# Ledger of designs, part 91: designed miniproteins, single chains, continued (4)

Each design is a single chain, and the fold is of that chain. pLDDT is the mean over its residues in the fold that is shown.

## One batch from the design tools (miniprotein)

Design m15159
Fold by ESMFold2-Fast:
Structure m15159 (fold): chain A 85 residues (1-85)
Amino acid sequence: MYKAIIEIKFKSKEALNEFGDELSKIVQKFKPLDVETIFTDETSVVLELTFEDKEKAEELGKEIEKLAEKYKDKIEEFKVKIEEV
């Protein structure tokens, strides 16, 4: 199994909420086996999404990178990692 780990720090809580609405649509499309969401502060979130296939985890990561590019002026930090578990 593979995890896509996405770490995002936003410049504002409003940006986090706007991004979260679009992110939920992407997550629903990719249908991960498991989803863990950890809010580390009011503007920071860590998402861990579990997949059977590495390709699906990587494709999700790329779609979220595209979304992050759209919101780049509102994001302070963005990281994507793909791990085998």
Scores: mean pLDDT 84

Design m15160
Fold by ESMFold2-Fast:
Structure m15160 (fold): chain A 111 residues (1-111)
Amino acid sequence: TATATAGGVTVTHTLTGTADSGAATATVTLPDGSVATASATAPRNGVGTGTATAGGAVASLAVSALPGGTVQASTVVTLADGRHVLGGATRAPDGSTGGHATVADEGGPLA
């Protein structure tokens, strides 16, 4: 499990991996206290996607199961005001996990 906070948004990623697949759940807590949970699974060397909505926000999750047993998750949170929060996490083959979150203004580096 990896938790990161940016712009009042907290993103928690829980990642699992097997020989054949990777999976992630993204739990997004919004500034108003609303919670959105998105889940996705990916076949080995593939990508899975999931979406969730809460409090006028949309969370979009993408999961990649990479060669060698690494699982990567990326979540884009589009807030009701149009701002974006980018979150991500990686699970290494040894089971270690790391995560991050960053605010992006108006959906990207361009305002």
Scores: mean pLDDT 74

Design m15161
Fold by ESMFold2-Fast:
Structure m15161 (fold): chain A 88 residues (1-88)
Amino acid sequence: TPLETFLDDAVALAARVSSDLAARMEALARRLLEARRRGIDEFRKQMREITRLLEEVIRRYLGDPELAEQAIARVRGIAEQLLAHLEA
């Protein structure tokens, strides 16, 4: 699914930065999938935590603040589209 692809890509990117960030991303992905079964509000909360960790990963991976802000804006857009699709 698009959500599973997004989460797999997030873990893979985190792993390229550090094993600690990868482990944290995997834990958040697991919590997000559990939250999906508990309802949309909890899913939304966990998606925000994943997006925040992705922002940290992207800033460390790219090193360039302007490119990082552009990538972060795109990730936020993808997260919003995934949430909108699940709320429909």
Scores: mean pLDDT 81

Design m15162
Fold by ESMFold2-Fast:
Structure m15162 (fold): chain A 106 residues (1-106)
Amino acid sequence: SIIERAQKRVEELIDKAETLLDEVSKLLGEARQAINDGDVETAKKLIEEAEKKISEAERYLARAQMIIDHFPEISPELRERVGQLAERLRQLIAELKNLKTEVDKA
């Protein structure tokens, strides 16, 4: 059915977003370590890589949200998962902004 295909598409987009957010978490951790070590140039490069992955994750979550908004029948569990990933994305964006501020002051 159309609804079953929509649910599978949302699940695929969630999986892709989760993978990207995991990679962002690792990159931001490495950037923080580089700042602590005084390696500002490495920190800037890692922050730029994290920003690109954040943009990609935002696109996948936006697509998932559009499907959810179009199909009211999408399971509450998938809606909740998209909401949780959106919150995780917001937290990672805040961490990235803090790291960028720290790098710019160094």
Scores: mean pLDDT 90

Design m15163
Fold by ESMFold2-Fast:
Structure m15163 (fold): chain A 92 residues (1-92)
Amino acid sequence: VKFKKGSLYDVLIDLLKQFKKAIENKDEETLKSLGPVLLLLREIEKDNPEAQKIIDEVEKAISEAYNLFKQGKYDEAIKVIDEKIKELEKKR
């Protein structure tokens, strides 16, 4: 990877990729540790309504995937995350 831009989309895509890896590894502890990162992003972007909207969409996808993970529906959880990654990559 040549250069990583510090854009909100890049950070959220990285977060979703980390969440996907944790689901694939069935690592619930790592999944729980990623929640505080979203709260930090909301504080950084507190004066940006468009950023809050994108963070809301990512938080919803993470919550849906985590609920599927808790049900043992790992493939469905991964699909939710992959669809959100694809959506954000198009909006870059």
Scores: mean pLDDT 79

Design m15164
Fold by ESMFold2-Fast:
Structure m15164 (fold): chain A 89 residues (1-89)
Amino acid sequence: SEEERKKLEEEIREGMVLITAGVIALSEFRRGLREGLSEEEIIERTRAEAERVAARLVARGTITPADADRLVRLAVEFTRRLLREHERK
């Protein structure tokens, strides 16, 4: 049914946002540490990359503008948590 299709599409979008945010966060965290960047620079690069990826996904109709905002927030949150855990070592 159309209702079941819409529910499935929503679940796929939610999963895609979470996975994409995680991939960006982990990638920028590892790259930033390798390049000797500050925590602030790593966070800002994560935000910029997440905004770039999210804008592209919205332009393609893959996610909504609300999903895009959530993707950026999650990517930054995951990066901050990775940096915090790294400092605890």
Scores: mean pLDDT 89

Design m15165
Fold by ESMFold2-Fast:
Structure m15165 (fold): chain A 85 residues (1-85)
Amino acid sequence: YVGEVEFEFPTKEQADAFIEAVKQVAAELGAKVETELEGSHVRVRVEAKRRETTEAVLLQSVALAETYGGTQVRPIELREKPVVP
C-alpha cells in the first residue's frame, strides 16, 4: 500500500522538524517513507505491506503536522500497490 499527503508550514525550520518526526514514526511502524521539501511545503509518501500500517503513518503525520504548526493542503491519497505475481 502507498499513501501520500502534503502540508504547508509557516517556516522551513518547522518543516524540517516535522520531517524528522515523521521518519521516526515510519521506522517505528516498519514503513518506508519518502519526504520532499520545497521551501516550507512538505510532501510525505508512505509505503508498507499492510493498509493499516500505511494509514497509521499517514494519520500520525497529520497529527504531527498540527503539532509543528503545519496545515494539510491535500487530502490523504491511499492506493494499493500492484502485486507482481
Scores: mean pLDDT 78

Design m15166
Fold by ESMFold2-Fast:
Structure m15166 (fold): chain A 58 residues (1-58)
Amino acid sequence: SELETFKSLPEELRKEYLELLVEEGIYRIQYATGVISEEELEEKIKELKEKIEEIKSK
């Protein structure tokens, strides 16, 4: 779960993780409101997931 991932991270990385989760939420809202396409959302979410996995592996 996201909460378990958050709790497992050092305090410095917790801030970075939260910022990535907020950015994901913003992209999902932009898609829901028609500001971005499904293709753009999928690309942005993929990039964010790659960054999250990099943080989790530190």
Scores: mean pLDDT 79

Design m15167
Fold by ESMFold2-Fast:
Structure m15167 (fold): chain A 61 residues (1-61)
Amino acid sequence: MNWKEVSEKATEEGKNLKGEEKTIEATTKSGERSVLSLEGAETVKKKEAENDAKIGNSPAP
C-alpha cells in the first residue's frame, strides 16, 4: 500500500473539510483569518497584500 498517496489524500480531505468549519468559526470569533485552510491562508494573505499594493497605494513623497 502506498502510504504516501494515502497520507496525501487523507491530509487534503481532512484539511479541506476541517479547515472550512474551523475557519468559519474563527472568523466569527476573531475576525483575523477568513480562509478555508492553512495553505489557503497563505494564498489569501499574498493575494490581499498584492491587491492592497495595487489598489490602495497612496504615494506621498
Scores: mean pLDDT 51

Design m15168
Fold by ESMFold2-Fast:
Structure m15168 (fold): chain A 65 residues (1-65)
Amino acid sequence: GDSVKMLKDLLLSEGARTVRESAKVLSEMSGISVSTATRYLRSEGARTVEESAKAGLKLLDELFG
C-alpha cells in the first residue's frame, strides 16, 4: 500500500537524505536510539530513504502494533 510512500514523504520532509538521517526521524517517532534504529534499518537491507521507510514501518509495527 501507500504506507511506504507516506513514510518516505515524511522522512524527506524532515530533511532525511540517508539511512542514518531516516533513522534519526524514526528515533524521534519511536523513542529508540538513532544508533539502534540505524542498525535495524541496515540489517533489513535499507540503503536509501525509500528502503528505510519500508524497514521503518516494520520497526514501528514491532514496537507499537
Scores: mean pLDDT 85

Design m15169
Fold by ESMFold2-Fast:
Parts: C-alpha cells; structure tokens; sequence
Structure m15169 (fold): chain A 67 residues (1-67)
C-alpha cells in the first residue's frame, strides 16, 4: 500500500502537529520519533522532506529557547 502525494502531505502535517504538541509538553523523545515518521512518509519527495526538516529544526530551537 502506497500513499498518494496528497495523502503523504496530509499525514506528514498531522505528524508534525503531534510532534509540536509533544515538544510543548516537554516530551522530546516522542516529538523526535514523530518527526522521523513524517520524514519517512515524504522521503521520496525532497521538497517536502526539506520542509519537514526545517520545521523540526525551528520547533526544537523554539522549545530550547522556552526552557
């Protein structure tokens, strides 16, 4: 079973949102695993993968600044 590009985008966005919620709760391990899952979903799409990596970097930096 392979996801369409539209389904991959939606799933990756959902995982990123869950990762942000986990970071806000202080659960960095769960957040990191959710970002890894999002990157795996879009691994064959370099533009989407780059966006996920940028969001992950920004979200972790924001969490560090808030600590």
Amino acid sequence: MKLSKEEKIKKAEELVQQARDALAAGDRVTAYNLYLEARKIVKDDPELREQIVEEMTADFAAADAAA
Scores: mean pLDDT 78

Design m15170
Fold by ESMFold2-Fast:
Structure m15170 (fold): chain A 95 residues (1-95)
Amino acid sequence: AKEKAEEIAKEVGKKKVEEVVKWVEENLSSLTSEKIGNRVLQAAKEVYETTYETGLKLGLSEEEAKELGEKAAQDVVKEFEKALKELFEKLAAEQ
């Protein structure tokens, strides 16, 4: 149950990172650091909520589901930092 919840959490986080990075890439000229930051925080909240609910459905306790959600949200923020850095480096190389 816990291992499956962790796998689902990673997939949800990966999907959210890909969606937001694509949104940043498509709208780069109109985006501020604040707007990007707000979207990242919103995505982290969505990953937390989805992971928490999925954990409960898979039979985790509320405490375990909360811990998993918090970890997934933290991991997605770190993945955003990495993915956005890679995107900006790629865009700079294509000039």
Scores: mean pLDDT 80

Design m15171
Fold by ESMFold2-Fast:
Structure m15171 (fold): chain A 66 residues (1-66)
Amino acid sequence: SLAEATAAGDWDAVNREITRLSQEALNNGVPHEKVSEMSQKISQAAQQGDSEEVKKLSEELRELSK
């Protein structure tokens, strides 16, 4: 998961997961502006090593996709 990749410091996995989540959200009709905003927040939290915040934000993005 994105949170697990963040905790492991696996930046290649983090980037792949953020890209995948963003594409899924766009495919489910979430506005591009909102996806961009959420992706930036997730990336920032990941850079800080905050796996708990990364998990919360990624769950929010998935919820917006419903």
Scores: mean pLDDT 80

Design m15172
Fold by ESMFold2-Fast:
Formats: structure tokens, sequence, C-alpha cells
Structure m15172 (fold): chain A 98 residues (1-98)
């Protein structure tokens, strides 16, 4: 197994920060189920990064991006749409490092 690239942790931390900002933007606008799912996925990214699980970080970051795309459609939030686009770019970069 390859040693974890230090950038995986840095990109995971950035993905979590983007997800937390999106959670603030949707707090009173999203379904409780989707809000909870986003919060749990952000926690999963943090855990995978701590454990050195680069594949877990990639998969969970991709899942956050997909969920934020749906939330952007439902809420009409430009901030959430931008967050989804940035997370998709981060997931692509993470996949290249895994």
Amino acid sequence: MKEPDPRVRELAERAVEIAKEALKAIKDKASPTKYTALALLAAAVETSAELGDAEGVVVDTEAIAELLEELAKETGSEKVKEAAEELRRLAEELRRLA
C-alpha cells in the first residue's frame, strides 16, 4: 500500500470546511435527512483522513459534492452550488493522489 500523500489530509480538511460552510447556508432550508447526511459525510471525511484512508476520503468527498448539488437545486443557494463545484474539483484532485 502506498504511503498517504500529505496533501490528502490538507484537501480533506478543506473539503470539511466547505461542507461546514454549506451546512450553515442550508440550516433552515434543507430537509433534516439531507442536513444530517451532509454532517455525517463531513465527519466521515475527517475520520478517513485521520486513519490515512485516502480512498475513503475520495469516496466521501464525492458523496458530499453530489449531495450539495441536490441541495443547491432544492434551496436555490448560489453559495451551496459553488461549494458543490469546489468539492467536485477537490474530489478529482484527491482521486489523482490515491
Scores: mean pLDDT 80

Design m15173
Fold by ESMFold2-Fast:
Structure m15173 (fold): chain A 79 residues (1-79)
Amino acid sequence: RLMEFAVGVGKRLAELRDLSPEELAERAREIALEEAKKQGLTVESIEVEVEETEDAHRVRIRVRTDGGVVEVELVLPRS
């Protein structure tokens, strides 16, 4: 469940393109909530951080659930 949740979040984040840091943070939060609901997990807190670099966005999401804490970090290339 937690692994399936983390994989689902990571896969969906990896498909995002051409979004601003603010849009990435918003979408990451939405994706985490949807995937948690799909896995039957209760979300207690969500932290989303987006770091913009020269060639990429680094997205880190930390989700605290009733089943445990999941952290996903992904580097998305910029065009």
Scores: mean pLDDT 78

Design m15174
Fold by ESMFold2-Fast:
Structure m15174 (fold): chain A 81 residues (1-81)
Amino acid sequence: SFDLERVEREALRTVTALDLLRLGAPPAFRRAAQATLAAAGSEERRAELVAAYEKWTEEATKKRLEAGKLTQEAVERWKKA
């Protein structure tokens, strides 16, 4: 059977590692992040995980921008009242 708990743990470790690298964490944390990504095995598997994370982050960013746009429109309406 597909081990959902194992997949969720791997995904959480990968997301945390990519966030540490993306946010420019101190060298010690970046080394830990790189070790986590290296544990993913093949370069192909690592690229797959990175692509999945980037897509998820892009979708989350778009949703936040939409929320921000709606908030900005509400502020503009409030200023005109």
Scores: mean pLDDT 56

Design m15175
Fold by ESMFold2-Fast:
Structure m15175 (fold): chain A 58 residues (1-58)
Amino acid sequence: MDSYIEQIDKAIKEKKKSLTFDSVSGGTFSKLDNYLKSKGVNFEIVPTGPDSITIKFK
């Protein structure tokens, strides 16, 4: 879980347009969604596979 948060923070800091995660559970998805909302960033989470998601920034 912590590595997902670190990757998100790095992507935001580096101004990346998207970030993809594999093997994301529903619980992890909710935690990431809540974290991004808490950071006040513009984002969209789209499913890219049965257990993968892509976070799009702005």
Scores: mean pLDDT 76

Design m15176
Fold by ESMFold2-Fast:
Structure m15176 (fold): chain A 64 residues (1-64)
Amino acid sequence: MAEIERLVAEGERLIAEGRKLMSTGNKEDILRGIGIVLRGIGLLTEAWLLGRKQGIVPPGTEPS
């Protein structure tokens, strides 16, 4: 459980950092920002997989 919260917090932080970098309007910074956002999404995906393993996230069910 603490592991999932850590991954979520770190993923959200990376997404925020990437979005800030993308807001500069510089093409190189935008590309780097996208990379950082994708890394953050990767951490959130790992948190989701751990949540499934721990029974927090049900498989194959989605809200309306």
Scores: mean pLDDT 76

Design m15177
Fold by ESMFold2-Fast:
Structure m15177 (fold): chain A 100 residues (1-100)
Amino acid sequence: SNVEKALELIEELLELAEEATKELPVLQPYLDRMKELYEKFKKAKTIEEQVKYLEEIEKVALGILVIMEDRKGDPELIERIRELLEELGKVSRELKKEAE
């Protein structure tokens, strides 16, 4: 399901965000927010709520990516996060169609 794909992608994104935060502690509030949103996504009872939290996770992840690029973070982590964010965006669009 698209929800299961989103869960897998978010978990991988969280692992990469944790690695990035070890190098750039300034990312800690973003990591904490993404973890909070992930818990809300898992507890969401409607597809509309799932889409809402998923879009917020994407926004936070994009913020992490921007800070990493500005701070010259690990280029391999930046590319891996970018690739996961692109895949998550595809899943988000499919879930949004299901909510319509």
Scores: mean pLDDT 87

Design m15178
Fold by ESMFold2-Fast:
Structure m15178 (fold): chain A 79 residues (1-79)
Amino acid sequence: MEEAERFVARLAEVDPAVGEAARNYIKLAPNPDKAVEAFARLAPHADEYAQRLREAKEKSPEEYQKVQRELFADVEAAM
């Protein structure tokens, strides 16, 4: 739980909208506990995801959306 919140907070540092999207993903998931566990499993990679999002934001809106989509696909795969 604490690890998942830390990951979401790290994403929010890059973009508050991405942090909110992550919170909504958990809230709207068919099994929110599984979603929290998935974010917790990915939490050790939080800095890598934050860096990828920052780099993509500099390239284009399309690249930024792609990296966000990949992040949530990784969360889904971790469930």
Scores: mean pLDDT 83

Design m15179
Fold by ESMFold2-Fast:
Structure m15179 (fold): chain A 89 residues (1-89)
Amino acid sequence: MKLSLEEAIKRIDEAYKKLMENPDDEKAIREAAFTLAEIADSVDDPEYQARIYRLISEVVQAVRDGRPLEEIKKIYEEIKKILEEAFAK
């Protein structure tokens, strides 16, 4: 799938927003994780893809543990940083 950096970042921001609106909803957590996984799968570098998958696990656990919003946001910002690096030529 051809996913641009701009589209990937937009989808990450949307997933973050939806997850923060429904952090207690297991379905919302699963759907956000699935969206992030689709973004990870759009990255053709396997090392960057693996790093994104690790951060997906970390954000899901942080939300379930009720971690501060600032900590969850930092994980999402790290995912964006990895995407920017992966899409750099």
Scores: mean pLDDT 75

Design m15180
Fold by ESMFold2-Fast:
Structure m15180 (fold): chain A 59 residues (1-59)
Amino acid sequence: SEEEAAEKIAEITGMSREQALALIEIAKEEGADVVRQLLLAQGFSQETADKVAAIIESL
């Protein structure tokens, strides 16, 4: 299901699946809140960051 989560994250953010898989790996090590913070720093909206974090937290 990590591959399916990565595809959904890629669709929401416009990033590659490889980049989305890297975010999932960061969340496994550092937590989904760190991923939320990284997305906000990259200029994504709060809504997008929250959606990505929710996808990861559902794994």
Scores: mean pLDDT 84

Design m15181
Fold by ESMFold2-Fast:
Structure m15181 (fold): chain A 93 residues (1-93)
Amino acid sequence: MLTVTMLEPRVDASGKVQVVKEVRASEDLPEVTVAVKSGDTGKYIKVVGSARLRAGETRTFEATLEGLNPGDTIVAVAHTASGEVVEASLKVK
């Protein structure tokens, strides 16, 4: 099973949002893809990366996003090769 957590996303003075996500696996997962999508539209914004995760492993994924405003909802998504999806939703501050 996957767990995804995201640090509070904030728009900086340049209009960018730094997204920091932690993905933890409780079992060996040969392929995990980490992405960000819009919570308002469901559309994928960015694929951040893919990695193998071992049981008990926690890995941090970072991405910089543009064009987001305070109050927008973003969702950190982790997909397994088997098609399971785990999401964490936060509002941009």
Scores: mean pLDDT 79

Design m15182
Fold by ESMFold2-Fast:
Structure m15182 (fold): chain A 66 residues (1-66)
Amino acid sequence: MEEKFKEAVKLVEEGAKALEEAGLEKEAAIFYTGTTIEVIGLVLDGKPEEALRFAEEAKKEAKEKA
């Protein structure tokens, strides 16, 4: 569980960093906050695999916006 949570958080951080590096600081902050809340919610619901998949897709979308 914890390892998957840590991996999901890393993916969220990578997505936020891509947006920040593109000059989208406000969008990066919104992305980081919203995505982190969703990841925490999924993990607390006993769905760490869904949390990881969600973080992977969120990072992909963030990179496409950057």
Scores: mean pLDDT 83

Design m15183
Fold by ESMFold2-Fast:
Structure m15183 (fold): chain A 55 residues (1-55)
Amino acid sequence: MSDEIAERARELAREMIELGYSPQVVADILLGMAGLDPDPELSRKLREIAREVAA
């Protein structure tokens, strides 16, 4: 289910920031993942997480 993948993406974003990656880099990675994903619902959620991280 796309919800579980979206939660994993949030967890990954948190871990990357803890490792010293900038929020902008993490957001760009999530946007790249969203662009490659054929599931429009998951793609939308990944873009939302990227915006939250970059804000």
Scores: mean pLDDT 78

Design m15184
Fold by ESMFold2-Fast:
Structure m15184 (fold): chain A 97 residues (1-97)
Amino acid sequence: MPKEAEEAARAAEEGVRRAGESQTREGGLRGSEEAAEAATGALKSGDGEGAEKAAEAAQRAYEEMERRGANPVGRFGAGVGAGLAMVVAGVAKASGL
C-alpha cells in the first residue's frame, strides 16, 4: 500500500511533466491521461492516500512546468492532468477512503 501510493504519485508526476513538455496535442493528452490513470488506479484499489498523493504530485509537477515556461499546449495538458488527479482524490475523500 505505501509502495503503491509512491508509484501512483510518481506516475502522476511523470504524466503531468510529459504533458507540460509536449509540443503536440496528442502528447499533452497522453501525459494528462497518465496522471489521471495513476490517481484512478489508486482509487480503484481503495487507496485514498495513494489518490491524494498522486494529486499532490501532479499539482507540484504542474507548478514546476509553469515555472519552467512550458508551451501553451503543454501547459493545457499539464493543467488537465493535475485537475483530473485532484478530482479523483476528491472522490476518494468523499467516499471515505
Scores: mean pLDDT 74

Design m15185
Fold by ESMFold2-Fast:
Structure m15185 (fold): chain A 92 residues (1-92)
Amino acid sequence: MTKEEYEEELKELAKKLKANLSDEEIKKIVDSLDEEEREILLEAARFMAELKEKYEELDLEKNEEARKEAEEEARKKQEEIEKRLKEIEAKK
């Protein structure tokens, strides 16, 4: 994936996630990351966007099981990402 394609996809995912990131902030994030870190961030963002779309039409206030499932999936992905980032940092 080119850096331009990466930036474009990350911008779209940030909008879906309502992350309130400007185009300039996204470019700074991309520029600060190496290729492996960029892949991890993109995978995480895609997962979170898909999770949001899956549960967007559900009334999570009335469906506790769906809400707990969504929260659990989000937490597991966050822990996975943190672990992968620490492993990359340790290799530097």
Scores: mean pLDDT 74

Design m15186
Fold by ESMFold2-Fast:
Structure m15186 (fold): chain A 104 residues (1-104)
Amino acid sequence: EKKLEIAKLVDEVRIKMEEYILEHMKEKGVSKEEQRKIGDELREKETKKAEELEKNEKDFVKIAKELLDFYLEQAKEYGLPEEKLKELEKLVEEAKKKIEEIEK
């Protein structure tokens, strides 16, 4: 199913964004308890954004692309270093290309 393939691509980028943010917080010396809270806040923001998009948009491809852009903006907001932001930007670009190939 095209929707499942697209959802999987979006999830892969989301997971990578979460990993990079939490690793960055750990490197900054943020406590394990605070890292857990940040992870919970990220998941809440992601859920709210997905729900907002689903209410306003019927095109799943448009929702997927907007979620990918949202994940990149979250990475910037949490202050990821330039090298990690570039890696995530590349993953977002690759995911968008694959989504376009699936849509055809």
Scores: mean pLDDT 84

Design m15187
Fold by ESMFold2-Fast:
Structure m15187 (fold): chain A 94 residues (1-94)
Amino acid sequence: SEAFVDELIARIDKMLSQKDLFEKRMNEVLNEEEKYLYKPPVEIFIEFLKQVRDYLRANRSAPVSELMAELEKMAKEAEKKIKEILEEKKKELE
Protein backbone atom coordinates (compact mmCIF):
# COMPACT_ATOMS: atom_id res chain seq x y z
CA SER A 1 0.00 0.00 0.00
CA GLU A 2 2.80 2.44 -0.86
CA ALA A 3 0.24 4.52 -2.84
CA PHE A 4 -1.77 5.02 0.38
CA VAL A 5 1.37 6.08 2.29
CA ASP A 6 2.41 8.46 -0.53
CA GLU A 7 -1.08 10.08 -0.43
CA LEU A 8 -0.83 10.58 3.37
CA ILE A 9 2.69 12.06 3.05
CA ALA A 10 1.46 14.44 0.30
CA ARG A 11 -1.42 15.62 2.53
CA ILE A 12 0.93 16.20 5.49
CA ASP A 13 3.41 18.07 3.23
CA LYS A 14 0.53 20.32 2.07
CA MET A 15 -0.46 21.05 5.69
CA LEU A 16 3.16 21.81 6.64
CA SER A 17 3.57 24.10 3.57
CA GLN A 18 0.77 26.28 5.05
CA LYS A 19 2.47 26.48 8.49
CA ASP A 20 4.08 29.93 7.99
CA LEU A 21 0.83 31.44 6.65
CA PHE A 22 -1.09 29.97 9.60
CA GLU A 23 1.48 31.29 12.13
CA LYS A 24 1.36 34.75 10.46
CA ARG A 25 -2.45 34.72 10.73
CA MET A 26 -2.28 33.77 14.43
CA ASN A 27 0.06 36.75 15.05
CA GLU A 28 -2.44 39.08 13.28
CA VAL A 29 -5.71 37.90 14.94
CA LEU A 30 -4.72 36.66 18.43
CA ASN A 31 -4.03 38.95 21.38
CA GLU A 32 -1.01 38.32 23.68
CA GLU A 33 -2.98 36.07 26.09
CA GLU A 34 -4.37 33.98 23.20
CA LYS A 35 -0.87 33.66 21.65
CA TYR A 36 0.45 32.50 25.04
CA LEU A 37 -2.33 29.87 25.27
CA TYR A 38 -2.55 28.61 21.68
CA LYS A 39 0.92 28.88 20.11
CA PRO A 40 2.43 26.02 22.22
CA PRO A 41 -0.39 23.54 21.29
CA VAL A 42 0.03 24.52 17.61
CA GLU A 43 3.81 23.86 17.80
CA ILE A 44 3.10 20.41 19.34
CA PHE A 45 0.66 19.68 16.47
CA ILE A 46 3.24 20.77 13.83
CA GLU A 47 5.88 18.53 15.47
CA PHE A 48 3.33 15.65 15.46
CA LEU A 49 2.79 16.10 11.69
CA LYS A 50 6.57 16.00 11.09
CA GLN A 51 6.94 12.84 13.22
CA VAL A 52 4.06 11.13 11.36
CA ARG A 53 5.61 12.07 7.99
CA ASP A 54 9.05 10.74 9.06
CA TYR A 55 7.46 7.51 10.37
CA LEU A 56 5.52 7.00 7.10
CA ARG A 57 8.65 7.65 4.98
CA ALA A 58 10.65 5.11 7.06
CA ASN A 59 7.84 2.50 6.97
CA ARG A 60 6.43 3.06 3.46
CA SER A 61 6.06 -0.69 2.69
CA ALA A 62 4.56 -1.71 6.09
CA PRO A 63 1.03 -3.22 6.21
CA VAL A 64 -1.70 -0.54 6.43
CA SER A 65 -3.04 -2.12 9.67
CA GLU A 66 0.36 -1.68 11.37
CA LEU A 67 0.74 1.89 10.03
CA MET A 68 -2.75 2.87 11.26
CA ALA A 69 -2.14 1.35 14.72
CA GLU A 70 1.09 3.37 15.14
CA LEU A 71 -0.51 6.57 13.75
CA GLU A 72 -3.41 6.19 16.24
CA LYS A 73 -0.88 5.77 19.09
CA MET A 74 1.06 8.86 17.93
CA ALA A 75 -2.19 10.87 17.58
CA LYS A 76 -3.32 9.96 21.13
CA GLU A 77 0.08 10.97 22.57
CA ALA A 78 0.00 14.30 20.67
CA GLU A 79 -3.60 14.97 21.86
CA LYS A 80 -2.51 14.29 25.47
CA LYS A 81 0.46 16.69 25.17
CA ILE A 82 -1.74 19.41 23.60
CA LYS A 83 -4.33 19.07 26.39
CA GLU A 84 -1.65 19.14 29.13
CA ILE A 85 0.19 22.22 27.77
CA LEU A 86 -3.09 24.12 27.20
CA GLU A 87 -4.26 23.38 30.79
CA GLU A 88 -0.80 24.38 32.15
CA LYS A 89 -0.84 27.71 30.23
CA LYS A 90 -4.41 28.46 31.39
CA LYS A 91 -3.38 27.95 35.05
CA GLU A 92 -0.41 30.36 34.60
CA LEU A 93 -2.92 33.11 33.57
CA GLU A 94 -4.99 32.73 36.80
Scores: mean pLDDT 87

Design m15188
Fold by ESMFold2-Fast:
Structure m15188 (fold): chain A 64 residues (1-64)
Amino acid sequence: MIEVTLPDGKKVTVRSEEDAEILKLYYEIKKNKKPITVETPDGKVEVTSFEDILGVFVERELKK
């Protein structure tokens, strides 16, 4: 299990590194209300919502 420190300073425990990355990106979007750029197998993608984050990580898993 991996401990993640959120942008607000709160700590949470997640089961995988991918879950930790998703959670961190979700809170950064919520706090800053700005697009975040993530690396994917197809290049860099801007994500603005939690649904966008899930789509990116699903594509990563399918293209491993």
Scores: mean pLDDT 63

Design m15189
Fold by ESMFold2-Fast:
Structure m15189 (fold): chain A 65 residues (1-65)
Amino acid sequence: LPASVPKEEALALIEEAGKSLPKDEDTEAARRFEEAALRVITYPGEEVPRELWEEFLRAKEATLA
């Protein structure tokens, strides 16, 4: 993984992942996914730190089991 992820790329990947997820499920995994995605989306700056992006990827992986 790169040291940081461009915000536009991160947003595109989040949008794509959201389209592939099951419908609105009020599960802990889905909630963690949304929280991690919001942290990326609301992060100020044009690049997202790798650590924050890795948290999102782990949350996404949990929903795709």
Scores: mean pLDDT 73

Design m15190
Fold by ESMFold2-Fast:
Structure m15190 (fold): chain A 64 residues (1-64)
Amino acid sequence: MMSDQQQTDFDTRMTRIMVDTMRVTTDTTQKQQAQQLRDQAWNSTDSNIQNNLINQIQSITNQS
């Protein structure tokens, strides 16, 4: 569903989200979970999986 341009935008968004998550999240378990989700997203070429993983990282940030 995402174009190549949207995938490039995804990579940029992921980097920014991870920086923000690592800054605001104080729970070590949540930080480790976010890092694992980031790695899974970067290893995926499926836009649906990438979006779901971003949403999970956003949820961690919002809980913090």
Scores: mean pLDDT 73

Design m15191
Fold by ESMFold2-Fast:
Structure m15191 (fold): chain A 77 residues (1-77)
Amino acid sequence: LDSLSPAAKKVLETMALTGRPLSLRELVARTGLPRSTVSRALKELEKAGLIEYDAATGKYRFTDLSLMSQVALELER
């Protein structure tokens, strides 16, 4: 988490606090960040192994539900 960009942290926070898979469009709407910024943040998070893309739904999700809970708790504090 310490090596993530501010945009990647905001995207990860939005996903954790929402508690469900989100599309790129939904993440743009919820974060208020430009589409290009969110797209780069998602690639950074996928490379870090924190999220994965589900081609069947077109949505991004946490690789692990326990990881999602840990991130949500960290961002609330």
Scores: mean pLDDT 78

Design m15192
Fold by ESMFold2-Fast:
Structure m15192 (fold): chain A 65 residues (1-65)
Amino acid sequence: SKDLELELSKLLFRRMALETEIYLLEKILPTLSPEQQAEAEARIARAREELKELDERIEELEEEI
């Protein structure tokens, strides 16, 4: 349906944004202090968990379209 296609598009956009955030954080990680590295690694871990949930939802929607 058109509603499912729109939802899928929004999830794909969010996935791209999270992948970009992880990429940028990983690039600066070796330049950070140990405390900042721990904070950045926690943010990366949270973003990866969100990506996992998004990927599961994307797979469900792709099967329905």
Scores: mean pLDDT 86

Design m15193
Fold by ESMFold2-Fast:
Parts: C-alpha cells; structure tokens; sequence
Structure m15193 (fold): chain A 74 residues (1-74)
C-alpha cells in the first residue's frame, strides 16, 4: 500500500540520517544527508497520496531534525 511504502521511505530517511551523523568526511555527510532528505520527501509524497500527508510531514521533519542541528553547528 501507499502507507507501507511511505513507512519504508521514512525508515530509510532515519537510517541515512544516522549514517550522516556518523560521517567524519564532508562528502560522506552530504551524500547520506541528501539520501535522507530524498527518502523523507518521498515518504511525504506517498503519505499525501494516502490522505495522511500532514502526519508524514511532521514525522519527516522529526527524522531530519538532527541534520539541521549539525548544519547549524558549522
């Protein structure tokens, strides 16, 4: 279902966020961060199609929150 696919993409966003935070090299951080953002956006898009876009927008923002904190630390 669309909701199941949205959940998979949200989980990928969380995993890529964790990988980005562990990265010590700027290129690896950027690669994982972009993957996390892409997966989060896909989760929101699928959630919108399933009629639950607001919930997925909130959860996607929470999943990506640590990336924003690290960017602000530069």
Amino acid sequence: SLEEEAEKHLELARKDTELALKAKEATKYTGYALRAIGNALQAVLLGEKAGIGEEYSKRANEALKPLKARIEAF
Scores: mean pLDDT 84

